Designed miniproteins, single chains, continued (2). Designs and how they scored, part 72

Each design is a single chain, and the fold is of that chain. pLDDT is the mean over its residues in the fold that is shown.

## One batch from the design tools (miniprotein)

Design m6649
Fold by ESMFold2-Fast:
Structure m6649 (fold): chain A 73 residues (1-73)
Amino acid sequence: SRVEELKKRLEEALKNDDDEAQGITLNELAQLGVRRVETETLTLDVAPGGAARFRDSRAANAAEVNALFKARA
């Protein structure tokens, strides 16, 4: 599905430290009304209105987490 494709892209973007891909993918997930995203580094709550919030992570560093909150409009 589109949501599953986007989750894979988000995980790839996190592994590659690709801030732009992270932002674009997270923004698309938010627009689709995805409520939660789980990756290898963190878990996010996603608001349908186009916002995402870090939930929990023991592995992700601050830069990776911050990139996901800067999803492009």
Scores: mean pLDDT 60

Design m6650
Fold by ESMFold2-Fast:
Structure m6650 (fold): chain A 94 residues (1-94)
Amino acid sequence: SGDDLRTRFRSLMPQDVWQRFQDSLDDDGYISRGRAVDIISTFLQRHYGLSPGTARRLATRSVDRVDRDGDGRLSVDEFYRALDLAIDDAYRLL
């Protein structure tokens, strides 16, 4: 009886942030580390009112934790995992 985590997070993203995520996928369906950090940071700022510095710090930390390949790119599944970790960390600050 767990919620579909991906569906829930998708519903929380503003339309422009969601579009930026879609536009940031490469031909192989991966997102670069830098783009992932920027998108998650923007989401945290808009949804949780975090400062740019705090949002970027949490986004960077979450992306680094899921970039298992160390190649500077994330799969869609890794991106959602990073987003989940960043949201959890944001709630702990509120």
Scores: mean pLDDT 77

Design m6651
Fold by ESMFold2-Fast:
Structure m6651 (fold): chain A 86 residues (1-86)
Amino acid sequence: LLKEAEELAREAKELAERAIKEAVGEGAPLATAAGILASGAEFNVELAKRKLKEGDLEGARRFAEEAINDARGAKEAAERALERSK
């Protein structure tokens, strides 16, 4: 779960950065939303890692699941931003 969250957060960050660079017009606010969600995913990955170090397996799982949700949202927003910029 955590490894999946880390990989999705990385993909979301790369796509959000691309959307922020390339999005214009109606795509621009979606690119901004993608950036915010990608940052949230990274933050939740770090919280999940911290909880694992503390021995809190339930907390680690919760934050990893939040990171996956944020990363998926970021990827969707970034893809829509790029689509609407054409």
Scores: mean pLDDT 81

Design m6652
Fold by ESMFold2-Fast:
Structure m6652 (fold): chain A 79 residues (1-79)
Amino acid sequence: MAAAEEEAREAELVALLEEEVRALEARFEAGELSLEELRAAADRALALAEKAREEGRERVAEALERAAERLRALVEEAE
C-alpha cells in the first residue's frame, strides 16, 4: 500500500530533520556555523515546509516548520 509506505518514509524524514536541527545547533554553539548560514537554513526550511504542505506531506511540513522556528529562535537569541 503506497500510502503506508509514504507515511513510513515521512517518519524517517522527520527523524532525520530533527537530528539535522540538533547538529546545526551544536555546530552554531561551537562557532562552526555563522549567523548568516543559520538564517539561510531557517529560510530554506520554511520554503521546503510550504512546498511539502502543497504536496500533502503534512508531517514533513510540520517538522520543517518546527525546525525553522527553532533555528530562527537561535538567530534571535544570538542577535
Scores: mean pLDDT 78

Design m6653
Fold by ESMFold2-Fast:
Structure m6653 (fold): chain A 61 residues (1-61)
Amino acid sequence: MLPSEEFIKGVLYLIQGVIAEKYGDKETAAKYYRKAAEEFSKAGEPQSLIDDLKKKADELA
């Protein structure tokens, strides 16, 4: 149905992470991927998605 506020925040943080990674700012990318994982967790998204984002952030920073 209507996306939750947490889901919308997760998507926005994910976009910021992708942009930062493309421009070589790995620390900023990791920060946003961690924030995206936190918001997706609050939104009830699958644990596999949350774990993948956390792993990606850990690999970048």
Scores: mean pLDDT 84

Design m6654
Fold by ESMFold2-Fast:
Structure m6654 (fold): chain A 66 residues (1-66)
Amino acid sequence: KKLILGVVGLTEEQAREAAELAKELGGFDEVIVVRADTVEEAAEKALKLAEETGAPAVGAGARSLE
């Protein structure tokens, strides 16, 4: 039903597109997007929301391997 999507290095528009795609392909009624500057911060926020809502949490990012 609900999905927590943690995103790092994505713009607000890219995060919205990822959430919409997850909603359409994953069969979720609601996708809650958590944006953060670091993977650790995104994971902590996403896991906290997952515990509060009972929803699964997944991560997505656009960080290049430099």
Scores: mean pLDDT 71

Design m6655
Fold by ESMFold2-Fast:
Formats: C-alpha cells, sequence, structure tokens
Structure m6655 (fold): chain A 79 residues (1-79)
C-alpha cells in the first residue's frame, strides 16, 4: 500500500486529541535537537508537523499523513 494511505488509516483510528498531543511532543523534540541538525531542516520539520496538526483538526487525515511521511524522511536524511 501507499505509505501515506497506511498512515492516514492509522491516524483515523486514533482520537484527534491524542494525535495532536503526540505532534506537540514531536515539535518539542525537534526544538531540543535544533543544534544537532541543520536549522533549515529543523524549520521544515516543524512546519510539516504544524501542518499535520491543522490537517488533523480539519479531519483531513490524508494531508496529515503526507506531512508526517515527509517529516520522517527529512529526519532520516538529517541523521
Amino acid sequence: MDSVEEVAELLSKEPPEAIIAALDAAIEQVERIRDKIPEETAERIRELLERAKEAVRAGDYRSAARALVEADELIEEAR
């Protein structure tokens, strides 16, 4: 299956408040490691996580999943 579609299906099974709390924790983690990754990469990951939060609030789990997959790829490339 498309990774975005798999993530979207998983997100749709969780309460929105739980997903938003997890995304807030992920944003805090990115801020804690800003000194260990390029600043532009940290800003892009933060932007994608914020976009995912807005998509979850709108019930748009496909857009949320797309943003999360892109953020995960950037984190892997920065390591």
Scores: mean pLDDT 80

Design m6656
Fold by ESMFold2-Fast:
Structure m6656 (fold): chain A 70 residues (1-70)
Amino acid sequence: MREELEKILEEIEILKEKFKDNKEVQEALEKVEKKIEEALKAKSEEEMEEKIKEALEEIGKLQEVLKKVL
């Protein structure tokens, strides 16, 4: 699970570079990054799972933003 979260953070960094001039995409990426970082810092597996759910909701919002700019 942690390795999967780390891979997501790497993908977020790539997307931040690709869309560096798009403020809306940057803000959506930052929200996803924050939730993934919170999941990685979680003190329990239950807390990590809850933060992953929140990250998935933010990923959904990011996908909607990307549909508008692509």
Scores: mean pLDDT 80

Design m6657
Fold by ESMFold2-Fast:
Structure m6657 (fold): chain A 101 residues (1-101)
Amino acid sequence: MEEEIRRLLEEARRALEEAYALDEELTRELARRYGPEVNAEIAKIVAEKLGLPSPEEAAALSEEEVREALSEEELLELLLEIARVLLRAARRILEEVRAAL
């Protein structure tokens, strides 16, 4: 489980590194454009995991507060879902950069 999270984050990092190597300026622009969307999706996932009525309430919580509210298993599941969101975003950026070439 922890190894899967690390693997997904490493794949996301490699996808972004490839995108930056192909076109640094476009990659920075896409990362800036999709940043708020990714943050909103993560806030929604955290809110659902904690049983909160809105993503805005989840966004107001500190990392420590989230860790204290969840069991170790629930925290790993949350991190896995976040890692998948980050990988999808990184791959989308890479695909758009490749399509622009």
Scores: mean pLDDT 82

Design m6658
Fold by ESMFold2-Fast:
Structure m6658 (fold): chain A 94 residues (1-94)
Amino acid sequence: SEIDKLLEEIKKLVEEAKKYLSEEEQKEVDELFERFVEAVRKGDVETAKELGQELIDLLLKGSSKNSLEDANKIWDIAAKINELIKKLAELLKK
């Protein structure tokens, strides 16, 4: 399904961003992403949007501990995740 394709693309981007995070932050990201996927599969648009924003905020918070080069890579990945979450939310409204 289109939803499954978007979830797989988001997962791929989340895994790329995790490489720049601490082990503790990676676990927090995994827990948030799992809850996000569950909300998406339940069609809970409001919860999915909130968890998606929390996921992005966590990735951006992690970037502050990195070099400028790595922070810019995290920011780019977070922007791509945000666009995919918006597309996913629009599909869930149908």
Scores: mean pLDDT 83

Design m6659
Fold by ESMFold2-Fast:
Structure m6659 (fold): chain A 57 residues (1-57)
Amino acid sequence: MPSNAELLEEIRRLAAELEKRGLTETARRFVDGAEAYRDNRAGLLAVLAEARRALAE
């Protein structure tokens, strides 16, 4: 399973993709959330799931 650092990197990658789509505020929210949960695996997994849903919609 990915580490917390790997989860944070993936969330940042997805946020950059959202920003490219013009969803700058949403991208910022996910990055801020990931930074807040950098030491909390469950929080990082929740932010990652939300970011993936935002890109799928």
Scores: mean pLDDT 80

Design m6660
Fold by ESMFold2-Fast:
Structure m6660 (fold): chain A 102 residues (1-102)
Amino acid sequence: SIQEQIQQLEQQFRQLQQQFEQAVQNGDNDRAVEIALQIASLALQIARLYMRLGNYDKAIQVLDQAIRIVEEALRMKPDNLDLQIELGMLHLVRGVIRMLSR
């Protein structure tokens, strides 16, 4: 079911968030960037599934969590083009969901 897919992806998201926090704590900026990009991709997948369920609030919530993580990674590597592109994509999708939830 879509609900079971969301639960599995949210578990992966929580695992990646813990790994991101560890990488930041260890000063491993390259690893933190790698994980932040994985979190962004996963958040977009979760948001699409929540949109299929009509749960726009949950879709926005997961995107907002990913935006904060990508912004933190971008503060560590401000010139990283992949982070800049992913941040733009997260904001674009969030804006579309806001429009649909009217």
Scores: mean pLDDT 91

Design m6661
Fold by ESMFold2-Fast:
Structure m6661 (fold): chain A 74 residues (1-74)
Amino acid sequence: MEQEAIDYLKKGVEALARGDYEKAVQYFEKAAEVGSDEIKARAYELIARAYEQMGDEEKANFYRKKAEELKKKL
């Protein structure tokens, strides 16, 4: 359900704000799993941001690219 995906995005953003980057990634992965393509693209952008904050540039770039490819279809 889209509401479930939105709830996961909200929890992920709250985890990001607290600096709990691993928890944020877990919530955003759940949002991507159950959400629409629009939510999935947003979730990948937020996962990239979490990895950027953790200093993992390779994973950050990977998820940014996944989000961009998905946005091309929207």
Scores: mean pLDDT 83

Design m6662
Fold by ESMFold2-Fast:
Structure m6662 (fold): chain A 72 residues (1-72)
Amino acid sequence: NAVAEGQRAVETAKENADKAIEYARQGKKDLAASYLTAAGISAVAADVLGHPLAKETIEYVKKAMKEADKLI
């Protein structure tokens, strides 16, 4: 169901964003970029599915992208 899929997309986006920051801190640029891409895709999927936390999740991923960029 779309509500459950949206919730999973929110969770996946945050999880991947957190992993990206971890890899960025380790200097693993390619891994950080891959996890940020996955996080962005999941955040957009949550928005397309109409999840109420989608906008907050997109902002979370954007903050992770900026943080990772500063670490690399």
Scores: mean pLDDT 85

Design m6663
Fold by ESMFold2-Fast:
Structure m6663 (fold): chain A 62 residues (1-62)
Amino acid sequence: KPPDEAEIEAAMHTIAGAVAKKQGDLKLAAEHYRKAAEAARRAGDTETAERLDELARELEKE
């Protein structure tokens, strides 16, 4: 099955979040991970969405 728009959106935001985290922009990284989680949820991948929400919460605690 080719990836749908939601799967692509989740992957793009996950990459953007990782880049932001590497650059030290933890707020931007958390924002991207939350958008990735929402896209993963739309794609039917609840497990990945929950993991991405956890990553965003960890970054927001700093």
Scores: mean pLDDT 81

Design m6664
Fold by ESMFold2-Fast:
Structure m6664 (fold): chain A 97 residues (1-97)
Amino acid sequence: GGEEAMKAAAEAAKKALEAGGTGEKGAGAAIAAIGAGAAGLAGQRAGRREEGAEEARRAGEGAAEAARAGGGTEEKGREAEEAAREAGEEAARAARE
């Protein structure tokens, strides 16, 4: 459900901050994870679960790109990218439920 999408986003944001650190890459991934959860929740509430799932997945992809481009170390950027992508997929899955 939508609550599950928000929980997935919160957990992904926590992972992104832990993996990407307090730098721009971690912050960007965390913001996008929250956005993905919100999109999933909105889709479910509107009865448009597939639309919400697509938006969540797209948000995760955008966050992964931002994490890759942001400052900090390449290693931290890769961890933040992975966390952002995972957040989008989890939010999309939760939105379909």
Scores: mean pLDDT 63

Design m6665
Fold by ESMFold2-Fast:
Structure m6665 (fold): chain A 72 residues (1-72)
Amino acid sequence: MDEALNEFLREQGKSMTEDGKSDTPLGKKYQEKAQKVLELLKAGAPEEEIKEVEKKLLEELKKFVEELFKKK
């Protein structure tokens, strides 16, 4: 359970580090969403719920990126 989430977070963290985007608003927004999933894991939420939240967070991040491009 935690391994799959940790691997996902590791890959995202590595990508952000390589791109130097850790300090961007998008990077911070992503970290906040990722921490939300970690909190669910610590609370003992079922794996199915965690996966659904992960998918929802990815969709929200996608919309957030689209909004950034529209506002700029």
Scores: mean pLDDT 62

Design m6666
Fold by ESMFold2-Fast:
Structure m6666 (fold): chain A 72 residues (1-72)
Amino acid sequence: AAEVAAATALFSRINKRTREIIEKLQKEHPDLPDVEINTRASLEVKKELAPDAAEIQRAGRAQREHDAATVA
C-alpha cells in the first residue's frame, strides 16, 4: 500500500544519505576506523532527519508489518 511504498522510499533515502556521509568521512578522515566513521555518520543522519522523526517512526512500523507479512 501507499504507506509501505512511502516507508521503502524513505528508508532508501536514509540509506543513500548514510552512504554519502560515510564516503565523505572516509575521504576526509582516512585514518579513522570504520566503527568511528559509522558512528559519526549515524549521528549526522539523525540530526538531518530530526524534523521528520515522527514520519520515520511511522515508516518503521509500516516496514515491520510488511516484512512480517512477507516472511510469513
Scores: mean pLDDT 70

Design m6667
Fold by ESMFold2-Fast:
Structure m6667 (fold): chain A 57 residues (1-57)
Amino acid sequence: EVKELIKRILETLEEDPSLASGLLIEAVGRVVDGEESMLEAMKIALRRAEEERRRRE
């Protein structure tokens, strides 16, 4: 849901703002190209941020 998505984005921004910002910019680019809706693009960006953070252990 949108509320949970926003919470997770805020948590990611608090923990790793540089990573979160970069991936959100990528998501916006996809929306501009008409590939995905903003909500879907943000979900993908958040998931990528979580995976990247987890990869660093």
Scores: mean pLDDT 67

Design m6668
Fold by ESMFold2-Fast:
Structure m6668 (fold): chain A 76 residues (1-76)
Amino acid sequence: MSVVDILEERLRELEERAKRLNASPETMAVIEEARALVAYLRAHRDDMSPREQAILLFRILALLTEAELRLRQQEA
């Protein structure tokens, strides 16, 4: 299983949770940005250096973490 597959599964889980909670437009924007970066990684991974891949992965993880925190705050 590739790292991209794992990130897509995490995104699917967050989107499902956001839909269930009727998440704010701000939270949805963070999820959409993460989706765009995951799509970019999938499309361009073979053309990217290991450094470029690592930087993009860290950015995606940061956005996924922000989305989780925003959803947690909304549940409170």
Scores: mean pLDDT 84

Design m6669
Fold by ESMFold2-Fast:
Structure m6669 (fold): chain A 61 residues (1-61)
Amino acid sequence: MSGEEARRLGREALERARQGKLTVEEANQVIARLFAAADSGELSREEALRYARQIVDALNK
């Protein structure tokens, strides 16, 4: 996936998590895709980790 697609995916997942509309299974799939994008150079690891942390934090609140 492209860096723009990865960023869109991260933002949409975070918004859905904040709305209570994202399951743990869906969050795990999104996080895996973000880190796959980081491994391919499409996204920085720091950016992927930031999205992953925000998604997890939103699910726990």
Scores: mean pLDDT 83

Design m6670
Fold by ESMFold2-Fast:
Structure m6670 (fold): chain A 96 residues (1-96)
Amino acid sequence: SMAAEEQREKELEEAKELFEEFLKSKPPREEVERMLKQLIVALEEAKKRGDEKLAEFLEEAIEALAKYAKLSEEELEKLEEEARRKLEENLRRAEE
């Protein structure tokens, strides 16, 4: 339990640092959309693991990137649907 908590804190710190560096690079919209899909996937995995702190950070990061790219709620929803579809396809292929 303690080792798992320590690992989760390290993963959270690394995720925050990577996100800050990504924003500092002033990424173009296509890179933001790619990162958003990756963050959405990471959020679903964090929720499955019960990592509430990482999940909260990822939700905030998704909102920050959507605002940075000036995405509408509809555009963000489409990216979320695409990311979830990709996860389902990967899961289905792994079970076959």
Scores: mean pLDDT 79

Design m6671
Fold by ESMFold2-Fast:
Structure m6671 (fold): chain A 94 residues (1-94)
Amino acid sequence: MALVTLTGSREVNRAAAEAARQAAEKAGWDVTVAEGSDGTLVIAVRDTKHETAKEVLQVSYDAATGTVTVTIESYGPDGKLLARAEATVKVKFA
């Protein structure tokens, strides 16, 4: 299970949660999003399809394009990449 804690911009955090959901859905993996009392967002992802030793969840925000990209990678006990999922979502500022 990979966990990422997001702070700062609510709009960027929302885009990251949506991108993580889309990436996990494409891969058929489990995703859970939890909101903290301070507005902190926690995203948890688990690869349920492979014998995974670790998952890595990366969040990248590109201010120039207003996009958030989430990349989730699953690694086996030998350190070999088993699976990768990615999604990009545009941040909407109201």
Scores: mean pLDDT 79

Design m6672
Fold by ESMFold2-Fast:
Structure m6672 (fold): chain A 93 residues (1-93)
Amino acid sequence: NRELLEEFLLKSRAAEERAREELPRLLEEKTGKPVEVHHLFAVEDLVLAFADIDGKPVLATARAEVRIEDGEVSAELEEEVEVRTLRGEPVTP
């Protein structure tokens, strides 16, 4: 169904846009370290970002709450973020 695909893409884009604005700040607040986000994309409500935290490459994942009403889309990034090394090991702050 094309309408379901369009909604999926709209939600993914909204989550991605919000995360581009909020994720660097959220990661810096959680780790207390400088953050640089290199690549970020979303699959519906799931956000994935390749970033450097204190110069160390990591994969960060977060969720966005996406709302669609009358063609208007909004997204808020959830505060819970998981950070892992590129080898999948968890990073503790």
Scores: mean pLDDT 82

Design m6673
Fold by ESMFold2-Fast:
Structure m6673 (fold): chain A 61 residues (1-61)
Amino acid sequence: MHAEKGNELFAAGDYAGAVKAYGEALAADPLDAETRANLNEALGKLTGDPRYAAAAERWRA
């Protein structure tokens, strides 16, 4: 699944690739809160914007 590919890329430090893979996973299942949280975490790592990290916590909570 695209979410699994995103997890692999995130673990490897490829945050741009992780964002793309998680985005594709959300296109297939837009209500997947875990993948949305992971996407926001990857965006936070990629951009340095703390708002994305806060969004990731919201979707995991």
Scores: mean pLDDT 75

Design m6674
Fold by ESMFold2-Fast:
Structure m6674 (fold): chain A 73 residues (1-73)
Amino acid sequence: LAAASTPVTPEEIVAFADEVVEKARRGELTPQQAVAELVALHILAGYAKLQGQDVTPALEAIRRAEAELERLA
């Protein structure tokens, strides 16, 4: 893949996960698009973990977002 140069912090991943849920609730994202966004956040959390960051809050936020999207489906 092309090199992504801008790092994403765990705090930003938490915010993005919450935003995905809110956009899905408003109908701004289809369920398929929302799931794709959460997959991207999982990949970003993996990179943050490789950089030695604590990704526990990010993984918890993604898990909550997945549960909420399942409720909306």
Scores: mean pLDDT 77

Design m6675
Fold by ESMFold2-Fast:
Structure m6675 (fold): chain A 61 residues (1-61)
Amino acid sequence: SESLLEQGREHAESHPELGKILKEIAEKLRRIGDLLNKAIEARRAGDEEAAKKYEEELRKL
């Protein structure tokens, strides 16, 4: 019944400081994924201005 994801969560709960770091990393990864998708969609639409704005936000992360 144990999974690698569940084991990782249990370890983070045992060490609150590690859990906080993990949450910060996960949040950054979610933002990166969102911005990448938006940049790709903008380039597919031929909107170079929008693509550049999303790429700038990625650079700031």
Scores: mean pLDDT 77

Design m6676
Fold by ESMFold2-Fast:
Structure m6676 (fold): chain A 60 residues (1-60)
Amino acid sequence: RSKAASLATAGDIQAVAGDYETAAENYRRALEIHPDEEIRQRLAEVLRKAGKFEEAERVL
């Protein structure tokens, strides 16, 4: 499986744990390796949960 998929999975785990900043970092790294609309949507959701609404709108 791709490195991007592994980073996205790590982001999912951190998001479930409530560590939204680490989740966002893992999703950003995944997107740098391979652009993916679903990962971008997950990044936006995690940024909203962290209260970073402007950043969330910028990544969509």
Scores: mean pLDDT 80

Design m6677
Fold by ESMFold2-Fast:
Formats: structure tokens, sequence, C-alpha cells
Structure m6677 (fold): chain A 111 residues (1-111)
């Protein structure tokens, strides 16, 4: 079975939330899918990108996370990305360089 993106519409703290979970690599293919999912849900008051099951994040993945943050900010939605500790040292500096503030990035222990 191919790696992929799972999109779930839910509610968090009384707000309409879009939860996007990446399974496997966050590459050009899955990066396009997360951006498309965010564009398809313009009424989401909170966008949560869950990368705890991601195995890698390349330059296309970093660019897509930055684009998702920008789309959320433009609509006044809250944005949070959960990154596994195993990827944090490589991905966080790249995200900050791409314009994603550290306050929107949550490191999750992998165990």
Amino acid sequence: PAPGVRAVETEVDGKRALLLTVIGPLDAETAAQIVEAVRAHPDAERVILNLTHATSVDDAGVAAIAEVYRLARERGAEFTVYIPESLADRVIPALEAAGVPREHIVVVPTG
C-alpha cells in the first residue's frame, strides 16, 4: 500500500478543524495533496498537520508546510504542525527559513 495523506474534518475546542496526517514520505506527491486538502477546506478555523507518521520531509515537503501555514494565516485560521523528534533537527531550521514561526511547530517524541 502506498504512503499517503489522510484528511479528517473534526472539531477542536469548538472550532472547525482540518486534521491532515502524512503517512510515509512527505515528498512532491504528498506535498501537493496536503496543499490541495487545505484549499478544499476554506472554512477550517484550525489546520493541524500531523507528521508523526512521516518517514521523511524533503524540500517539496518543507515548501508545502510553508504554503499551508501561509494559506491558514491568510484566512485567519490557527496552524500547528506536529513533527516527530527524529526529523526535528533537520526540518525545523528549514521551516523557519521558509517563514514558518517556531511557535507553530510542536516536536513529538518518537518511541
Scores: mean pLDDT 84

Design m6678
Fold by ESMFold2-Fast:
Parts: sequence; structure tokens; C-alpha cells
Structure m6678 (fold): chain A 66 residues (1-66)
Amino acid sequence: DLIEKGNEYYKEGNYEKAAELFKKAAEQGDPQGLLNLGKSLMETGKKELTPEAVGLVLRAIGDELD
């Protein structure tokens, strides 16, 4: 369960690892992964993953709407 593991890392302050797991969930179309990915990226600020996160959010939202 990517969301459960991501939340576990997020609670421990490992935002980079949490972001990786949430990114995988988001890539699978999980809206919870998209939301939590955004939160993790806001906390890290290191990898400039914001464009990738936006792309994943738009992709998964578009996929769910269509």
C-alpha cells in the first residue's frame, strides 16, 4: 500500500521518501497520492519536483474525468 507507506514516511519527517511513494500512487491514478505528493513536495523544496507533480495531478484528474 503506497499511501500507507508514504504516510508513514511523512509522519517521520522523511518527505523525500514520502514524495516518491505518493508519486507512484499518483501515477497509478490515485487522487490521495496526488494530494499527498503535493504536500510532501511543499515540505522538501529540494528536487524541484513541482512541474512533475503538476503534470501527474493534471494527468490523473483528466483520466478520472474522462
Scores: mean pLDDT 70

Design m6679
Fold by ESMFold2-Fast:
Structure m6679 (fold): chain A 66 residues (1-66)
Amino acid sequence: MKLIAVVGGATEELAKEGAKRAVELSGADEAVPVAGASSEEAKKKALEIGKQTGAIAGVVGSSAEV
């Protein structure tokens, strides 16, 4: 089955960078960046999706919060 990395970030740019990094590190077949209106929302969404799909869920947003 495909390995999917789900990565959340406070901004779309952070989510995309995190997703790209997760693929490189884990060898995942696909990465899904999730950007929320806030860092907390993005982190929550990414974690929930990762849990449900069995994907690697990474949450990024601390380096550029708000």
Scores: mean pLDDT 60

Design m6680
Fold by ESMFold2-Fast:
Structure m6680 (fold): chain A 60 residues (1-60)
Amino acid sequence: GPIDETEVAIAMARMQFAVYMRHGDVEGAIEALERFRERHSDDAAVQEEVDRLLEEARKL
């Protein structure tokens, strides 16, 4: 089926999170995720995934 913008945003958030975490840059990962939250503030699915990833970053 067609790829929607929500799925692309979630995939990009996951990818950037993984890159920052591989480099040990937890603060950079959090900042990138917070920018995704602001850009997609009206998209509940993006907000849920970003919140999940932020909790993972804060746990480490």
Scores: mean pLDDT 80

Design m6681
Fold by ESMFold2-Fast:
Structure m6681 (fold): chain A 58 residues (1-58)
Amino acid sequence: SVEEEYKKRAAELEKKIKELEEEIKKETDPEKQKELRKELLETEIELGLLHIEYGVSK
């Protein structure tokens, strides 16, 4: 169902966000931190868009 797909995708994105936050905290290379922060922002945007996509379908 679309609700099950939403929950699965949201959980995967939330897990990725947590993993990226932990990697950023452990990373000492400024350039690598910048790339990780960019990926974190992109993942947060994807989660926000997912909320909009499934929110408007109700």
Scores: mean pLDDT 81

Design m6682
Fold by ESMFold2-Fast:
Structure m6682 (fold): chain A 59 residues (1-59)
Amino acid sequence: GASAAASAGRTGRAEALRAGLDEEGAQLVGDAAKQATENGDDSRTGNALGRAALERAGG
């Protein structure tokens, strides 16, 4: 549901910030986790996809 997806996004963003990502990178990870949860996927998969996208954007 929307509330679960929003929670996953917030958690993913917070975890990315704790891992040392900047705000834009953390938002990307959070958005990926939110989208994955909305699609019924594992939020960890969303986080991995967000991190991969960040590496491509930064490199």
Scores: mean pLDDT 73

Design m6684
Fold by ESMFold2-Fast:
Order: sequence, then C-alpha cells, then structure tokens
Structure m6684 (fold): chain A 63 residues (1-63)
Amino acid sequence: EEIEKKIEELEKIRKEVRDNPSPAVLQARQAVEAAEKAGDFDAAVDYSVQLLHELIKEILDRK
C-alpha cells in the first residue's frame, strides 16, 4: 500500500527526468551509447554506473 504509492511517485519523477533530462544525465547516456558502439564493455559498465548515479541524484533533487 504505502510502498505502492511511493513506487508511483518515483515512476512519475522518472518520466519527468526522461522527458526533461539534465545535461549531466544526457552526457552520461551518450557516453554509455558510445562505449557500447565501440564494444568497450568495461567503459560501458562504468558509464552505466555514472548514469545511474546521475539519475538517482536528479530524482532526489526533484522529490
């Protein structure tokens, strides 16, 4: 019940971040895509972790 409500709030914030991402989120996303295209798996993982941190930060900042 309470957890479900919190998940809905987070999903709404996630949609807002997806539609209006910060420059930091956009840069991290582009870095992951570039690493994947280059076949650099280690870099892709590192940039994916960076992207996750930036997304969490943006979600918390908007909450």
Scores: mean pLDDT 74

Design m6685
Fold by ESMFold2-Fast:
Structure m6685 (fold): chain A 75 residues (1-75)
Amino acid sequence: MSEEELDAEVDLALAVMEKAIAKNAYKQGKTIDNADELIKRIEEVAKRLYEMGREDDAKFAEELANEIKKLKEKQ
């Protein structure tokens, strides 16, 4: 695994955890102060995964970003 591939996999795992935290914050009635930064980071991870030919992982990352966007819109 190259450094770039490792970084992308770590960032994808972090995106999954961050989305779960965001969803839980919403269920607790808390706002997501860093939603825009989180969405941007996940979308950049998706772009890198597409460039690596990891289309399924890239699509999954895009769906994570979209779920956070929906949560933010309800703020």
Scores: mean pLDDT 76

